# Designed miniproteins, single chains, part 59

Each design is a single chain, and the fold is of that chain. pLDDT is the mean over its residues in the fold that is shown.

## One batch from the design tools (miniprotein)

Design m2039
Fold by ESMFold2-Fast:
Structure m2039 (fold): chain A 60 residues (1-60)
Amino acid sequence: SDAVRGGAAAGGAAGREAAEAGGDPQTWKNLGEIAARKLGAGPDGIAAGGRAGEREGQRT
């Protein structure tokens, strides 16, 4: 859904920024979830944001 895609995009960006600041995978995931929640993505979008944040953080 569009909400899941939006949550993943916002979460990925937040996780990347957290990783650049030297955070760990749990921090990247948590910040990804927070970013998705701020978009109003709902539970599936929040989960997608957390997964994307962890993934993009790992790539940084």
Scores: mean pLDDT 82

Design m2040
Fold by ESMFold2-Fast:
Structure m2040 (fold): chain A 64 residues (1-64)
Amino acid sequence: GSMTEVVEVPKSADPKKLVEEYGISLSKAEEILSHTAEEQKYLDGEITSGGVKDGKVIELRTVE
């Protein structure tokens, strides 16, 4: 949708900063960072990559 922004985060990112910046849980931040985008495709529906920042829905993608 037009309100969704995609943000790429390095696998080395601090999960606590993702919690503070995007309003996701610590468990979700750690799951996002523990799996690459390719690995997340195999876990379809099990990992939620959505967050919110500045009233916008953010999709988080892990990059190596």
Scores: mean pLDDT 65

Design m2041
Fold by ESMFold2-Fast:
Structure m2041 (fold): chain A 120 residues (1-120)
Amino acid sequence: MEEIKKKIKELMEKFVEAILNEDEEKAVEYAMKILELVLNSDLSIEEKKKLLEEVTKEAIEKIKEKLKDDPMKAEIAIGLVETFKDLIIEALEDKSITKEEVKERLEFYVKHALEVLKEA
């Protein structure tokens, strides 16, 4: 538990930094690594959901601190992190959702969010 939580937190931090650096490919890469760790862990679905909620809250707090002078960019980045959390939860609850489908949805949301961030 502690080891996986630490690794997910580190990957979430890299995911957020990739978003803020407008690096679409790295953002998707780190997000998919988080998805794989969550899906492959021996934790219950409820424990996985709790872990995702905790890591997401910490990521949101870091975004707010880093972008305190740019609240519009903070809202976009926070929205993307929350959307990613929701996509993982959907995959945990519905085994018919493939990793490839999550990746396609994530790529769509990341691309759109980064286009808005570049204009903001």
Scores: mean pLDDT 82

Design m2042
Fold by ESMFold2-Fast:
Structure m2042 (fold): chain A 61 residues (1-61)
Amino acid sequence: SAEDRFAETARELGLTPEQVQKIVQGALDGKSNAEIAKELGLSKSNVSTLINTAKEAGILE
C-alpha cells in the first residue's frame, strides 16, 4: 500500500520518527523541500522522496 511505501521509505532513508514528523510538518507549514532539507541537515533528494510517498499515502496533499 502507499502507507507501507511511506513507512518503508522512511526506514530505508534512515530517518527517525522525529525527523519524519518534522519533514511532514514543514511541508504542511508550506516550506519547500529544499528549505526543510537545509533546516534538518538532510539531502533535498531524501526529503523529496519522503514527501512524494507521503502525498501518495494521503498524508500530504
Scores: mean pLDDT 86

Design m2043
Fold by ESMFold2-Fast:
Structure m2043 (fold): chain A 88 residues (1-88)
Amino acid sequence: NLGVSLTPEEKRAALEERLAELPAVREADVAAAPSEEEKEMIERVADQLERYLRALLEDEEKAAELKAELLAEQKKLEAEYEKKKAEE
């Protein structure tokens, strides 16, 4: 399973997968934005995130540290979703 038992190369692959998902999320968020200001903010944030993730792929040492943070954030979001589902 993908998660805590990843090698550096597997962690890199997981980060590349995350990058591949970004365009679809960005497109949906931009389409849903009610104002040009919000569209600009969404596009700017998405651009910064994409560049940040790409930079992580270029630096294996920094990539390892930041992947841990991103994975922790993703797990927090998943935990919040599971808590909400458990309350139902």
Scores: mean pLDDT 69

Design m2044
Fold by ESMFold2-Fast:
Formats: structure tokens, C-alpha cells, sequence
Structure m2044 (fold): chain A 68 residues (1-68)
């Protein structure tokens, strides 16, 4: 679980640094990945972003902040 969360966080930081925007489809894929790995906190965080309609750079920043 912790190693999976670290990998997700590192991937999000890489995306932010390289100008890769996080789309709704990518958020949904990340949620599925987190769900398969039993990380309910990441699943909850992504559901909150999807409910607010947040995507792109702001979604990445909020996910990183919540996972730290």
C-alpha cells in the first residue's frame, strides 16, 4: 500500500513538472488502480475531485497535497 501510494505520488509530481494535464479518464484510471491496490484514501480523494469536476494541473496539485 505505502509503496503504491509513493509510486502514484511520484507519477503525479512527474506529470506536474512536465506539463502533463490529468484528464477525467486518467483520474478514473488512477482511481481503479488505487481501488485494486486497496488504497481507499486515494479512491476517496479522486472521487472528491471528480464530484467537483476538477481536472488538469489543479487536480494533480490537490492529489499530491492530500497524499503527503
Amino acid sequence: MEKVREAIRDALKYALENGIELTKEQLESLREFAEKNGDEEVVKAINELLDEGLTGKEAIQRLIERLE
Scores: mean pLDDT 76

Design m2045
Fold by ESMFold2-Fast:
Order: sequence, then structure tokens, then C-alpha cells
Structure m2045 (fold): chain A 67 residues (1-67)
Amino acid sequence: MSREELDAEVLLSLAVIYLYLGKKTGDKEFYEKAIELANEARKRGSPRTQKLADEIIKEAKELLEKL
């Protein structure tokens, strides 16, 4: 695995954690951070990582809109 791909996987994992924290707390900052981290993962990652990042971004945006 390349450094960029490893970094992308770490960023994706952090994005998932922040998404779950947002769901638990309702705090918009966690959703905003999840989107930020998922966007960075998308730029650096494999096609699979990009697909997962897009799913996180979509869900976080939908949840932000409902706040």
C-alpha cells in the first residue's frame, strides 16, 4: 500500500468516527469534520476509498440539512 493510500484509509476511518459522533450528539461540527476528512480521503484514495468517502459525505450532508 502506498503512503497516500494509507493516509486516505486513516482519514476515512476518522471521518466514520466523526459521522457517528455527530449522530450521537447532534453537533453539526462533527458532521462538518466528517465531510472535511472524507473529502481528503477521496482525493488520496483508491476507487473503493473514494466510493466510501462519497457515501460518508452524502450521509453527513443529509444529516446536516435536517438540523
Scores: mean pLDDT 82

Design m2046
Fold by ESMFold2-Fast:
Parts: structure tokens; sequence; C-alpha cells
Structure m2046 (fold): chain A 70 residues (1-70)
């Protein structure tokens, strides 16, 4: 049995690597598969961050004193 920390890191690494590997296997004939996957992942991450900022806008307007550092 390994530590919880090691397992968490392993899950994250396996998750990301698995997604890349799966896309690669499905479209291994496409030379820029990895490039497309990288671009897509970046777009998805940006979208999520943007949504969080939208929610923060409402919180800032209402509270303006809670937790707004970033």
Amino acid sequence: FDSTLNRSIDVINNGMNNDIDNARRNSSSLPDTNESNRYYNNATTRSTNDRNNGISLSTTNMDNRRRHIS
C-alpha cells in the first residue's frame, strides 16, 4: 500500500496520460493528433477558469469583503 499523496499524483498523471494516449490510439494516423489534443485541452481549461471569474464577479458585487485576492 502506498501513501495517499502518491496515489493522488498517480491518478492525475494516469488520467492525463490516458486521455492523450486514447486520442493518439484513436487517431494515430493523424500526425498532429497530439497538437490538436493540447489545443483542445487548453481551450477547455480556459473556459472553466472564465466561468469561475464570472461567478466571482457576482460575489464581489454582493459581498466585496469576503475572499477576493486573485
Scores: mean pLDDT 50

Design m2047
Fold by ESMFold2-Fast:
Structure m2047 (fold): chain A 87 residues (1-87)
Amino acid sequence: SKLIEEVLEVLKKKHNLTDEEIERIRKILETLSEAELVVLLAALSRDPRYVERARELSGFTDREIEAMSTGESLPAEEQARLEALAA
């Protein structure tokens, strides 16, 4: 998936990940919907293109995406979803 590869590229630039960690993350990302992947990519990169797309597909506001990018608390339902994916 192109979106999965874009998320992994952003993570590789921000973190010094091993090949094993990359494969583990890839498997988690493969469980996400396109809308969730766009939200995650927007949060990680804060690229205006993905912010707009995330808003269109997921209904998240710019403020909610910004909160994800800065490590602030997401809305409760979205926070629970991301925490489930991290487990």
Scores: mean pLDDT 67

Design m2048
Fold by ESMFold2-Fast:
Structure m2048 (fold): chain A 59 residues (1-59)
Amino acid sequence: SLEDYQRRIAALEERFQKAKEKLEKMKKYDGNTDIVEKNLKRIEEAYQKELERLKAELA
């Protein structure tokens, strides 16, 4: 249903946002931009993969 889809998207976006905030905090304290960049890319790829999965489920 549309409501189920919206709830899943919202949950995915919340998880992604929290993960990004955690990485930004680590960058502030550690200063290691390479590690933060790699983790951010991994999280972004995971987000896109889940988004495509949800999109396919509604097709």
Scores: mean pLDDT 77

Design m2049
Fold by ESMFold2-Fast:
Structure m2049 (fold): chain A 70 residues (1-70)
Amino acid sequence: MAEEKLKQADELMDEGARYLNEGKFDEAIEKFRQAAELLKEIESEGDSFTVARLAAAYLMAVAAEIEKEL
């Protein structure tokens, strides 16, 4: 279960990064937030890599919000 969610979160982060590179900030933010939600579900039973991914997803969502306003 957790492994499947980790893979889905990684895929969402990759999609978010693609949208961010295309200048589609709203879509990027949505993908990063979806990844963060999946990672939060497994955070309590996850390892340090899960926590790092969650932090990265959150940070990228915030970065996309900032870029959108520029």
Scores: mean pLDDT 74

Design m2050
Fold by ESMFold2-Fast:
Structure m2050 (fold): chain A 84 residues (1-84)
Amino acid sequence: MSIKELIEKIKSLMPPSLLMSDEEIIEGVRIYYKLPEDASNSEIKKALEELLEKLESLNEEERRKLILELSILVGIKLLKEAMS
């Protein structure tokens, strides 16, 4: 499965009101799995695969909570970058 296919599947599990962009999903998995900023495509792909497996194992309430957590992590990083 390609990175694009993984992102598409992850997006299909997101509520429309909480839909993240491709870039936000990639950044979210970087932060959540504590990947380095220079993480390889294979490391990002593995993190996306782990996120997809988690989302597929969770119920709708748990999926919403995880997606909100990812969105908050991305938002915090963007705020820190804007303040620097």
Scores: mean pLDDT 81

Design m2051
Fold by ESMFold2-Fast:
Structure m2051 (fold): chain A 93 residues (1-93)
Amino acid sequence: DVAAALARIRAAAGRLSAALKRLLEALKNGNEEEAREAAREMQEAIDEILTAGGEHPAVLAEISRIFRLLQQAGNALKEGRLEEALALLDQLG
């Protein structure tokens, strides 16, 4: 069911966004325990996105969109554009 796969991928992308924001906050505060937990949640969300993505073109397009947004957010973070990075992460979920 393509609709079910897309719903799962979108839900996982939302969790990935939330986990990445938590990871950034934990790293700023020097909280290693919260950073490890957030990193685990991020990895679980990535694995769910990758394993949910059968061969349907709509599913592959959504996965491509998610990874494009992640790349753009990562580039914004590297350049110190935090507000832009957070706005890009909000588009994930």
Scores: mean pLDDT 82

Design m2052
Fold by ESMFold2-Fast:
Structure m2052 (fold): chain A 73 residues (1-73)
Amino acid sequence: ALSPAEELLASNSPSVATALSDPGLRQRFEVEKGVLELKHVVLGYPLPSEIELAAEAAYRLGWIDEELKEKIA
């Protein structure tokens, strides 16, 4: 099942909807979120919100552009 953040991303991007339906691309997305969260912890930054984390991960994977990331987060 999609989280509310993932549903918001998928509703605004057919590319994200398609990617999240693919197990391999879903796994890359989960890994990217984990790496971003770990980076915040290691550098002492406050943890991003679920939507900020999901949008940044999708952007870094090339699934969304910067404009959509800014609009959603």
Scores: mean pLDDT 83

Design m2053
Fold by ESMFold2-Fast:
Structure m2053 (fold): chain A 101 residues (1-101)
Amino acid sequence: AVDETVEFGRRRARELMAEAARTGAPRDEAAMRAFAEARRFGVEVLGLPEEAATLAAAAGVAEGLAEWGLERGELSPEQAARVRADAAAALAEARRIAAAA
């Protein structure tokens, strides 16, 4: 459930960021939409507690944004590593909350 929410968020963030780049739409709105959709997927489809789904969605979106930004040269490897470290911390917390539920 946690890993599926992370993967959903990662893929959806990359998809919506690519669409925003193509259409000139606001990229912050694309990222927030990916987060909201991933969080809903975790809660409504996978039955995660809200806190775990929120952290898993944030981790997945952050991973997707780091991958996309690094590929486009918009993030340095060091910036991407920091984003991924924060995502890993959120994922660890999501797993702890889900295991306790």
Scores: mean pLDDT 87

Design m2054
Fold by ESMFold2-Fast:
Structure m2054 (fold): chain A 97 residues (1-97)
Amino acid sequence: MVRIVLKGPLTKEEREALVAEANADPELSAVLQSDKEIVLTAPLTREQAEELVERLNKHPKVKAKLLSPTEILVEGDLTFEDAREILALVRELVAKQ
């Protein structure tokens, strides 16, 4: 399991909506960690975690870092739609298993 920490200027309502959308997928879990942080947990391999970081860093508003083999930090001037695109990419990678 890989932990993905999302940091961005999302509203409380947007963060709650994203957590609910992630938790609707049985392979994913999400929690609100703080007023600015969402933690998404996904069954990604190490290679998929590295691919996620590479693909996210191609987005001009997103900065992603692999903090450990099982932890990714994603930060930036993220809109709700940007955050949903990140969630969709995580779902795509999980589905490739």
Scores: mean pLDDT 82

Design m2055
Fold by ESMFold2-Fast:
Structure m2055 (fold): chain A 55 residues (1-55)
Amino acid sequence: GDAEKALALMLEAAKISGLPDDLAKLALNESLEDGFTAQQVVDGAELALEESVSG
C-alpha cells in the first residue's frame, strides 16, 4: 500500500543522505502518529529524493 511505498522512498532518501534505515522507519512512524497520511509522507520523500538528485 501507500505506507510500503512511503517506507521504500524514505529508505532510498536515507541511503542517498547517508542516514541509517532505522531513522527512516522512525520518521515514517512519527509522521503517521502526527496525523500525516501515507500519501503526504510519500510526497515528502519524493521531494527529498528530487533535491538529492539536483545536488
Scores: mean pLDDT 73

Design m2056
Fold by ESMFold2-Fast:
Structure m2056 (fold): chain A 96 residues (1-96)
Amino acid sequence: ADTEAAIKAFLEAANRKDLSLEELKKKIEELKKKNSLESRGKILGYELAILRQKGVSEEMLEAFESLAADTVLTSPTARALFDAVAKVIAEDKAKK
């Protein structure tokens, strides 16, 4: 349940094409004050949305995957969230 909520939060945040880079950064800082799997999912989603707007290199996407992997190392229950993040990044790489 909590993991599914975090995955949904990540996907919704990652697809926010309507927000500026400044607005995305502000949302990330506000969410860092919360210590929940859902807030972590939203943070990862907004960080990916920022990267997508910047036209990211493959190296930057790999660095983001590495940061997402830390969530798995600190919380095994977050494995499904990491798998969802990795899938979205792989799809972004495939689209060029």
Scores: mean pLDDT 68

Design m2057
Fold by ESMFold2-Fast:
Structure m2057 (fold): chain A 91 residues (1-91)
Amino acid sequence: SALEQFQEIQNQFDQIAAEEKATGNPKSFVPNLQKVVDLAKQAKEIAEQEGDTELANAANALIDAYETRDLAAIFTALQKFEVALIKYLQK
């Protein structure tokens, strides 16, 4: 189900966040950023099928931010995506 897929995506984000907290260096995000973008692409497809425009837009914003390679833009988009994902899981 979409709920189970989003729960798995959330679990993977939590693992990445824990790894980045351990390194304390934003540049160490580079190996994990591709995985984060792949999760955002998966979430976008599911959100579009479920009609969750807010989550789909947040996922797109994160994908677009990654293309810029601007870490500040990526972190801002990631926080917005995380909020939208949590909101979906609380339905």
Scores: mean pLDDT 73

Design m2058
Fold by ESMFold2-Fast:
Structure m2058 (fold): chain A 81 residues (1-81)
Amino acid sequence: MERARELLAEARAIAEAAPDDPAARAEAAGLALKALLIYYGVEEEAEELARRAAEAVRAGDLAAVDEVVEEAGELAKKAAE
């Protein structure tokens, strides 16, 4: 819980400091996804999925963002069982 909360707080701080910077927004999105995955116990895949999310956001590829979010959701559901 604490680690996930810290990562989420860091993501918010980055987004608030540079709300109109696409690179900062991509970094914040990656950290937020990593926080969510750690919260659900999906630590092994968290780094790779966070990296993919940040890259998709930087590229403006909403389809790739959707794919990563869906994959993360499935892993979170499996971990919750």
Scores: mean pLDDT 75

Design m2059
Fold by ESMFold2-Fast:
Structure m2059 (fold): chain A 103 residues (1-103)
Amino acid sequence: SKAEELYKKGVEYFNKGLRYYREGDYEKAIEYFEKAIEYYEKALAIEPSEEIRENLAGAYYYLGEAYAKLGKLEEAIAAYEKSLALDPSSERARANLARLKAE
């Protein structure tokens, strides 16, 4: 389906973002995480899915991690808040958000 094609593209971009993140290229990681988010949101708009929502939450979490590595704390906070709104049970997003808001 169209939603499946968009979701698969989101996963491809997310994995590219993770690769750049692990290499320390945080600017490229952000670009690919933002592309992943765009495709996940398009897929979710066509076909609401818990799996897509969970992956969207993960993409926002890693977007926050990459922004935090660059010292872009306001953008990191916003990304973690988006992640937590999509997955309220995320202990990692909650912990990192609390840490940044305390500083």
Scores: mean pLDDT 90

Design m2060
Fold by ESMFold2-Fast:
Structure m2060 (fold): chain A 71 residues (1-71)
Amino acid sequence: PRITVTLSNGEEITLVLPEVLSRVQALALLHELEPFVDPAAVRAAREEVLKHEELSTEEFLAILRRHGIIR
């Protein structure tokens, strides 16, 4: 699905997410977000993503919100 999210800096982006993300897909999306957010927040989110083999879209977005990458 296409989901519009607000980044911590106030910018809106549209993410194209499958229903289930592999670890590789989730890490690639975090890498794309690095220029727009605090690098320490991205590193913390990456560590949490690495604990999962797969994530639902909702689980991934919850990780991004928990670490302050999105609002």
Scores: mean pLDDT 82

Design m2061
Fold by ESMFold2-Fast:
Structure m2061 (fold): chain A 90 residues (1-90)
Amino acid sequence: GGEINRAAEEVARAAHELAKGGAAKEASRVMQLVHEGLTALNAGDYERAIQLFQEAKDTALEAGKKYGKTDAAERAVRASDRIIEAIQAM
């Protein structure tokens, strides 16, 4: 519900900051993975949704390390973890 949507918005804000830091392609990939993860979640494919959000988390973390945007990456990771935890609780 609203918790997952708010966490997805936080990932979007963090991805925007990663893009401003030079990681525009990686930020676009994170947003694509979040969109695909929400689509899988809405279809009831919880395992696929978790895998997609895990990949988004890993992509953001690597982008943060590569472009020196660790704070933005950490926010994307925390928001992605909250989405994964919410799905696992279903």
Scores: mean pLDDT 88

Design m2062
Fold by ESMFold2-Fast:
Structure m2062 (fold): chain A 90 residues (1-90)
Amino acid sequence: SKEEAEKYEEEGKKAEAEGDYLTAAIHYGKAADLYKELGEYEKAARMYIKYLEALQKARNSNNPEIQEKIKKAEELIKKGEYKEAVELLS
């Protein structure tokens, strides 16, 4: 449901603020999948980006492929190509 997606987004933001990037990634990923199922592609794309960013921070890693994927997705979002951004990120 939309309410469930919003709950996971809020829990992800809370975990991120607390520096718990692994928990943030898990919650952002769940929110992204739910928003995608609801056809809320802008929110889904933004949550998938937060998922990947949080996952990188949790691993303290610099994966160039993931960084480039995030950059391409952000450009698609700027152009309003939300479905394409979701397809790239999921």
Scores: mean pLDDT 88

Design m2063
Fold by ESMFold2-Fast:
Structure m2063 (fold): chain A 89 residues (1-89)
Amino acid sequence: DEEIKKLKEEVIKLAKEKGLTEEQINTLLAEIDELKEEGIELEKIKELAEKFIDIFANSKTDEEALEKIEELKEEMGIEFSRIEGHIEL
């Protein structure tokens, strides 16, 4: 989907400007793919991606950032049809 690819390009640019590592960016892109697969609309995915970038930029460790991202998804009422404890791709 061209729209999701454009969103990913914008997210990569913003994340690099905020000082995220390539590993953090890959994790962020995986989160975006999961949100898309769960049927979350692109506008919400964009808002969440920007918040995820801020979480990574303000977290002391990548593990802390991932925990905060999951907390944010739970707080916003995002439910996944699959139950996974880890991001693999």
Scores: mean pLDDT 74

Design m2064
Fold by ESMFold2-Fast:
Structure m2064 (fold): chain A 116 residues (1-116)
Amino acid sequence: KPSLEEVRKELEERIQKLMDERLQAARDRYNLTDEEYRIVREVLEEIAKSLLDTALRLYEQGKSIEEMADELRAVADEKIDELAKKYNLTEEQRGIVRGMADDLLGEILYELSRIR
């Protein structure tokens, strides 16, 4: 079983790569302005951090993938609501962030399932 530090590094690298890929795809697909791209990136980075911190805590506690999925969805929903208000996200921008957050959550759960 890998160390918690090794798990953290692997997840952080994978999530950063996925985030960069999804942000670039969203920029192109939705024709985001430089300011919209910056806002969406900042929001997604904050969500990613919260998901990673929560996932690693639950992983260390020996929680099942199902328990982690439920908690991570709750954290994502709460963080999206917080940040949508903080950054005055449009409905469209919130939808973009929701889609990318779901992709990040799925990747975190997939990676953790592979090392258990």
Scores: mean pLDDT 86

Design m2065
Fold by ESMFold2-Fast:
Structure m2065 (fold): chain A 91 residues (1-91)
Amino acid sequence: AAARARRLAILDEALQKIREIVKPYLTPEQQAAFDARLERIKALAEAGAPLETVMRELSRLIDELKPYLTDEQYDEVVAVLNEAAARMAAA
């Protein structure tokens, strides 16, 4: 219970950080689609999906955004994702 709650909090924090990094580079329509994908990933985690499944869905979303980001921005988002994965695994 405590470990699950901590993992969900870490995931939510990571999703917000990723959103802040990419949002300025997306159109309003792309932002709406991105937010919908984040809510779906959060819902999967809330439903008890394995950490590996949640992280794979996040990686897919970030790969879909790669054409709209610089290499530096992409690397920053990947760093946030990797840090979140490590923190969730340690929770």
Scores: mean pLDDT 79

Design m2066
Fold by ESMFold2-Fast:
Structure m2066 (fold): chain A 61 residues (1-61)
Amino acid sequence: SAAEEADAILAEVGARVGELYRQGRITEEQADRVLAAAMEGIHAGLSREEVLARVEELIAA
């Protein structure tokens, strides 16, 4: 279902962001912004690959 797909994407993004936060590579504010961008992308109808690409661009910035 769309809800299961959204949950899976958010879990994947959350795991990535959580790892970087634990390593001290991003701040809590940056982590929250990345998660918000992932949610916005999902709500806008972006594919999993498009959401993950946006997340990686924000992490690399």
Scores: mean pLDDT 84

Design m2067
Fold by ESMFold2-Fast:
Structure m2067 (fold): chain A 99 residues (1-99)
Amino acid sequence: MHAPEVTTSGRSPFQVGVPNTLLTRVSNASPASMTVRWFRNGVEQPVTYSPVGTDVDGLAFQTASLEVVPRPSDTYEARVEHPTLSEPLVVRWDPNAQN
């Protein structure tokens, strides 16, 4: 079974109190049928989407970005929904766990 690939990263190393951008890249899927949502402490956050791109393998990809200033005890979750997935993919990110 070939599901979309999801990767989540920070533009820079996560540091509490330092502005950062959380990136969720989804590949091997049509962006038009894909939804990426970011949650901070269970509250949905506004995201921005990159232009749709195509990898060298001909696979479509798109990045959802969230601008944040991490605080102590904050939790971040990216949720990716796609018709090929039986359940949403959830990636949890804890800035305190990065130190």
Scores: mean pLDDT 71

Design m2068
Fold by ESMFold2-Fast:
Structure m2068 (fold): chain A 72 residues (1-72)
Amino acid sequence: APLSDEAVAEIKRLTKEAFADPSLTAEQAVGIVLRALGEAIHLALTNPEASAEEQVAAIRRAYEEGVAAAKA
């Protein structure tokens, strides 16, 4: 798989967090999670030496940027 088990676990955790956030619409929650997943997949494909920790960090950063943009 292009993603580590840790990266997959982080996406599952953040999916629950996004859908539990009452300030986000379901559409915003889906968009934020898909963007975070896309960034992790892009990192895994362009840098196959990326550690699980780097993949998790990329997911978390993209998620935080997406939430900030949705609330701006």
Scores: mean pLDDT 82

Design m2069
Fold by ESMFold2-Fast:
Structure m2069 (fold): chain A 67 residues (1-67)
Amino acid sequence: SNVKKVLKLMDESKVPAHVSTGALMVAMASLIDGDPQKGIEDVRSIARESGMSQKQIDEIVKELEAL
């Protein structure tokens, strides 16, 4: 499932524990509802505010765009 793919990518990217899985589920719900651009933007915003590097953010976005 898309949820499992995103969670695996977060684990592999060593995402900080303070990045809420609930917030990512909300962003994925936006993607499922047929607004992928909003969902991707929400993921970028959450990851950026959580202190993730641009490289990690780009890797997550690339995987989401491949779903």
Scores: mean pLDDT 63

Design m2070
Fold by ESMFold2-Fast:
Structure m2070 (fold): chain A 56 residues (1-56)
Amino acid sequence: NAIEFLEKAAKGEGFDELVALVNDSRAAAGRPPLTPEEVAQLKEAVKKAVDIIKEE
C-alpha cells in the first residue's frame, strides 16, 4: 500500500525509484531532472508525510 511504499522510501529503500519516477514526469514536461537539493527536500518531505500518517 501507499504507507508501506512511503516507509520504505523514507528508509532509502525505493527512494531512488521515486526520484526516477519524478524525473521521468519532469522530462515528459520538458523540465530538467531534480537537483541534489530538491532530492534532499523530497526525501525530508516523504519522512514528514510518513510521520503524519503514523500519528493516526
Scores: mean pLDDT 73

Design m2071
Fold by ESMFold2-Fast:
Structure m2071 (fold): chain A 103 residues (1-103)
Amino acid sequence: SVKDIMRELLDALRSDPKSAPFMLPVDTAKEAPNWNDIVDNPVSLDDIQAAVDNGEIKTLEEFEALFEQMMENVLKALPEGSPGVEMAKELRALFREKLAELR
């Protein structure tokens, strides 16, 4: 089912070390002091997991949109070339690879 595909994608992302900065809310004091002022829709992997599990997200398109919102937030809030941005780019590549395998 679509829900099983989304859960398998989340499990793959969570198992990769590149996901570590995106599991929980951003530490605004250390990494992005203006995070909550810059980002209107903060999204972590835990938020995506909850939305999948409670049935708020029902399609792969909605799932992709929420994941891309998480990526956009990182790219908007953090400097280009920072460790967080580079890890986000790597996690995005993993997401796209796994989505293509499961489609």
Scores: mean pLDDT 77

Design m2072
Fold by ESMFold2-Fast:
Structure m2072 (fold): chain A 74 residues (1-74)
Amino acid sequence: IPPEMLALSEEELRALVDDLAAGARETLRELDFPAEVQAEVDELIAQARAATDPRERLALAQRLIDLVVAEIQA
């Protein structure tokens, strides 16, 4: 983990989460995940981007991580 990430503000961290969402989407394409899983991931990303409450955004991000991990481990 880059040391600079530990000094990020909450606003900078939100921007980083958006970048991570884009990276996750690219990973799903590389792993040829089923279209249904990709659609669910896209929907969760859209909901997270629309969320103004940090807690709701974190809950959606956790749901996204759980979904991707479950599919990778299947």
Scores: mean pLDDT 66

Design m2073
Fold by ESMFold2-Fast:
Structure m2073 (fold): chain A 78 residues (1-78)
Amino acid sequence: SLAKISELAKEIYDLLVEAGVPREEAARYALKVTSAILNGDKEKAREIVEEAAERFGLSPETRERLLKIVDEAYELAK
């Protein structure tokens, strides 16, 4: 469901903000990840998460949580 995918995008945004990512950048990355998932490109969505983790110095735990959300959103988009 698109509504469920939108909720997962919000979870990605909230998690990035909680981790100290600036709000506009968090929104940009959440949108990029969601767009990749909606295009059926799980690998690209994961790469965008890795880019954010490197750029903003995210903890391994935050990175793993984001990748789990990506995996869940991808399954819901099928």
Scores: mean pLDDT 85

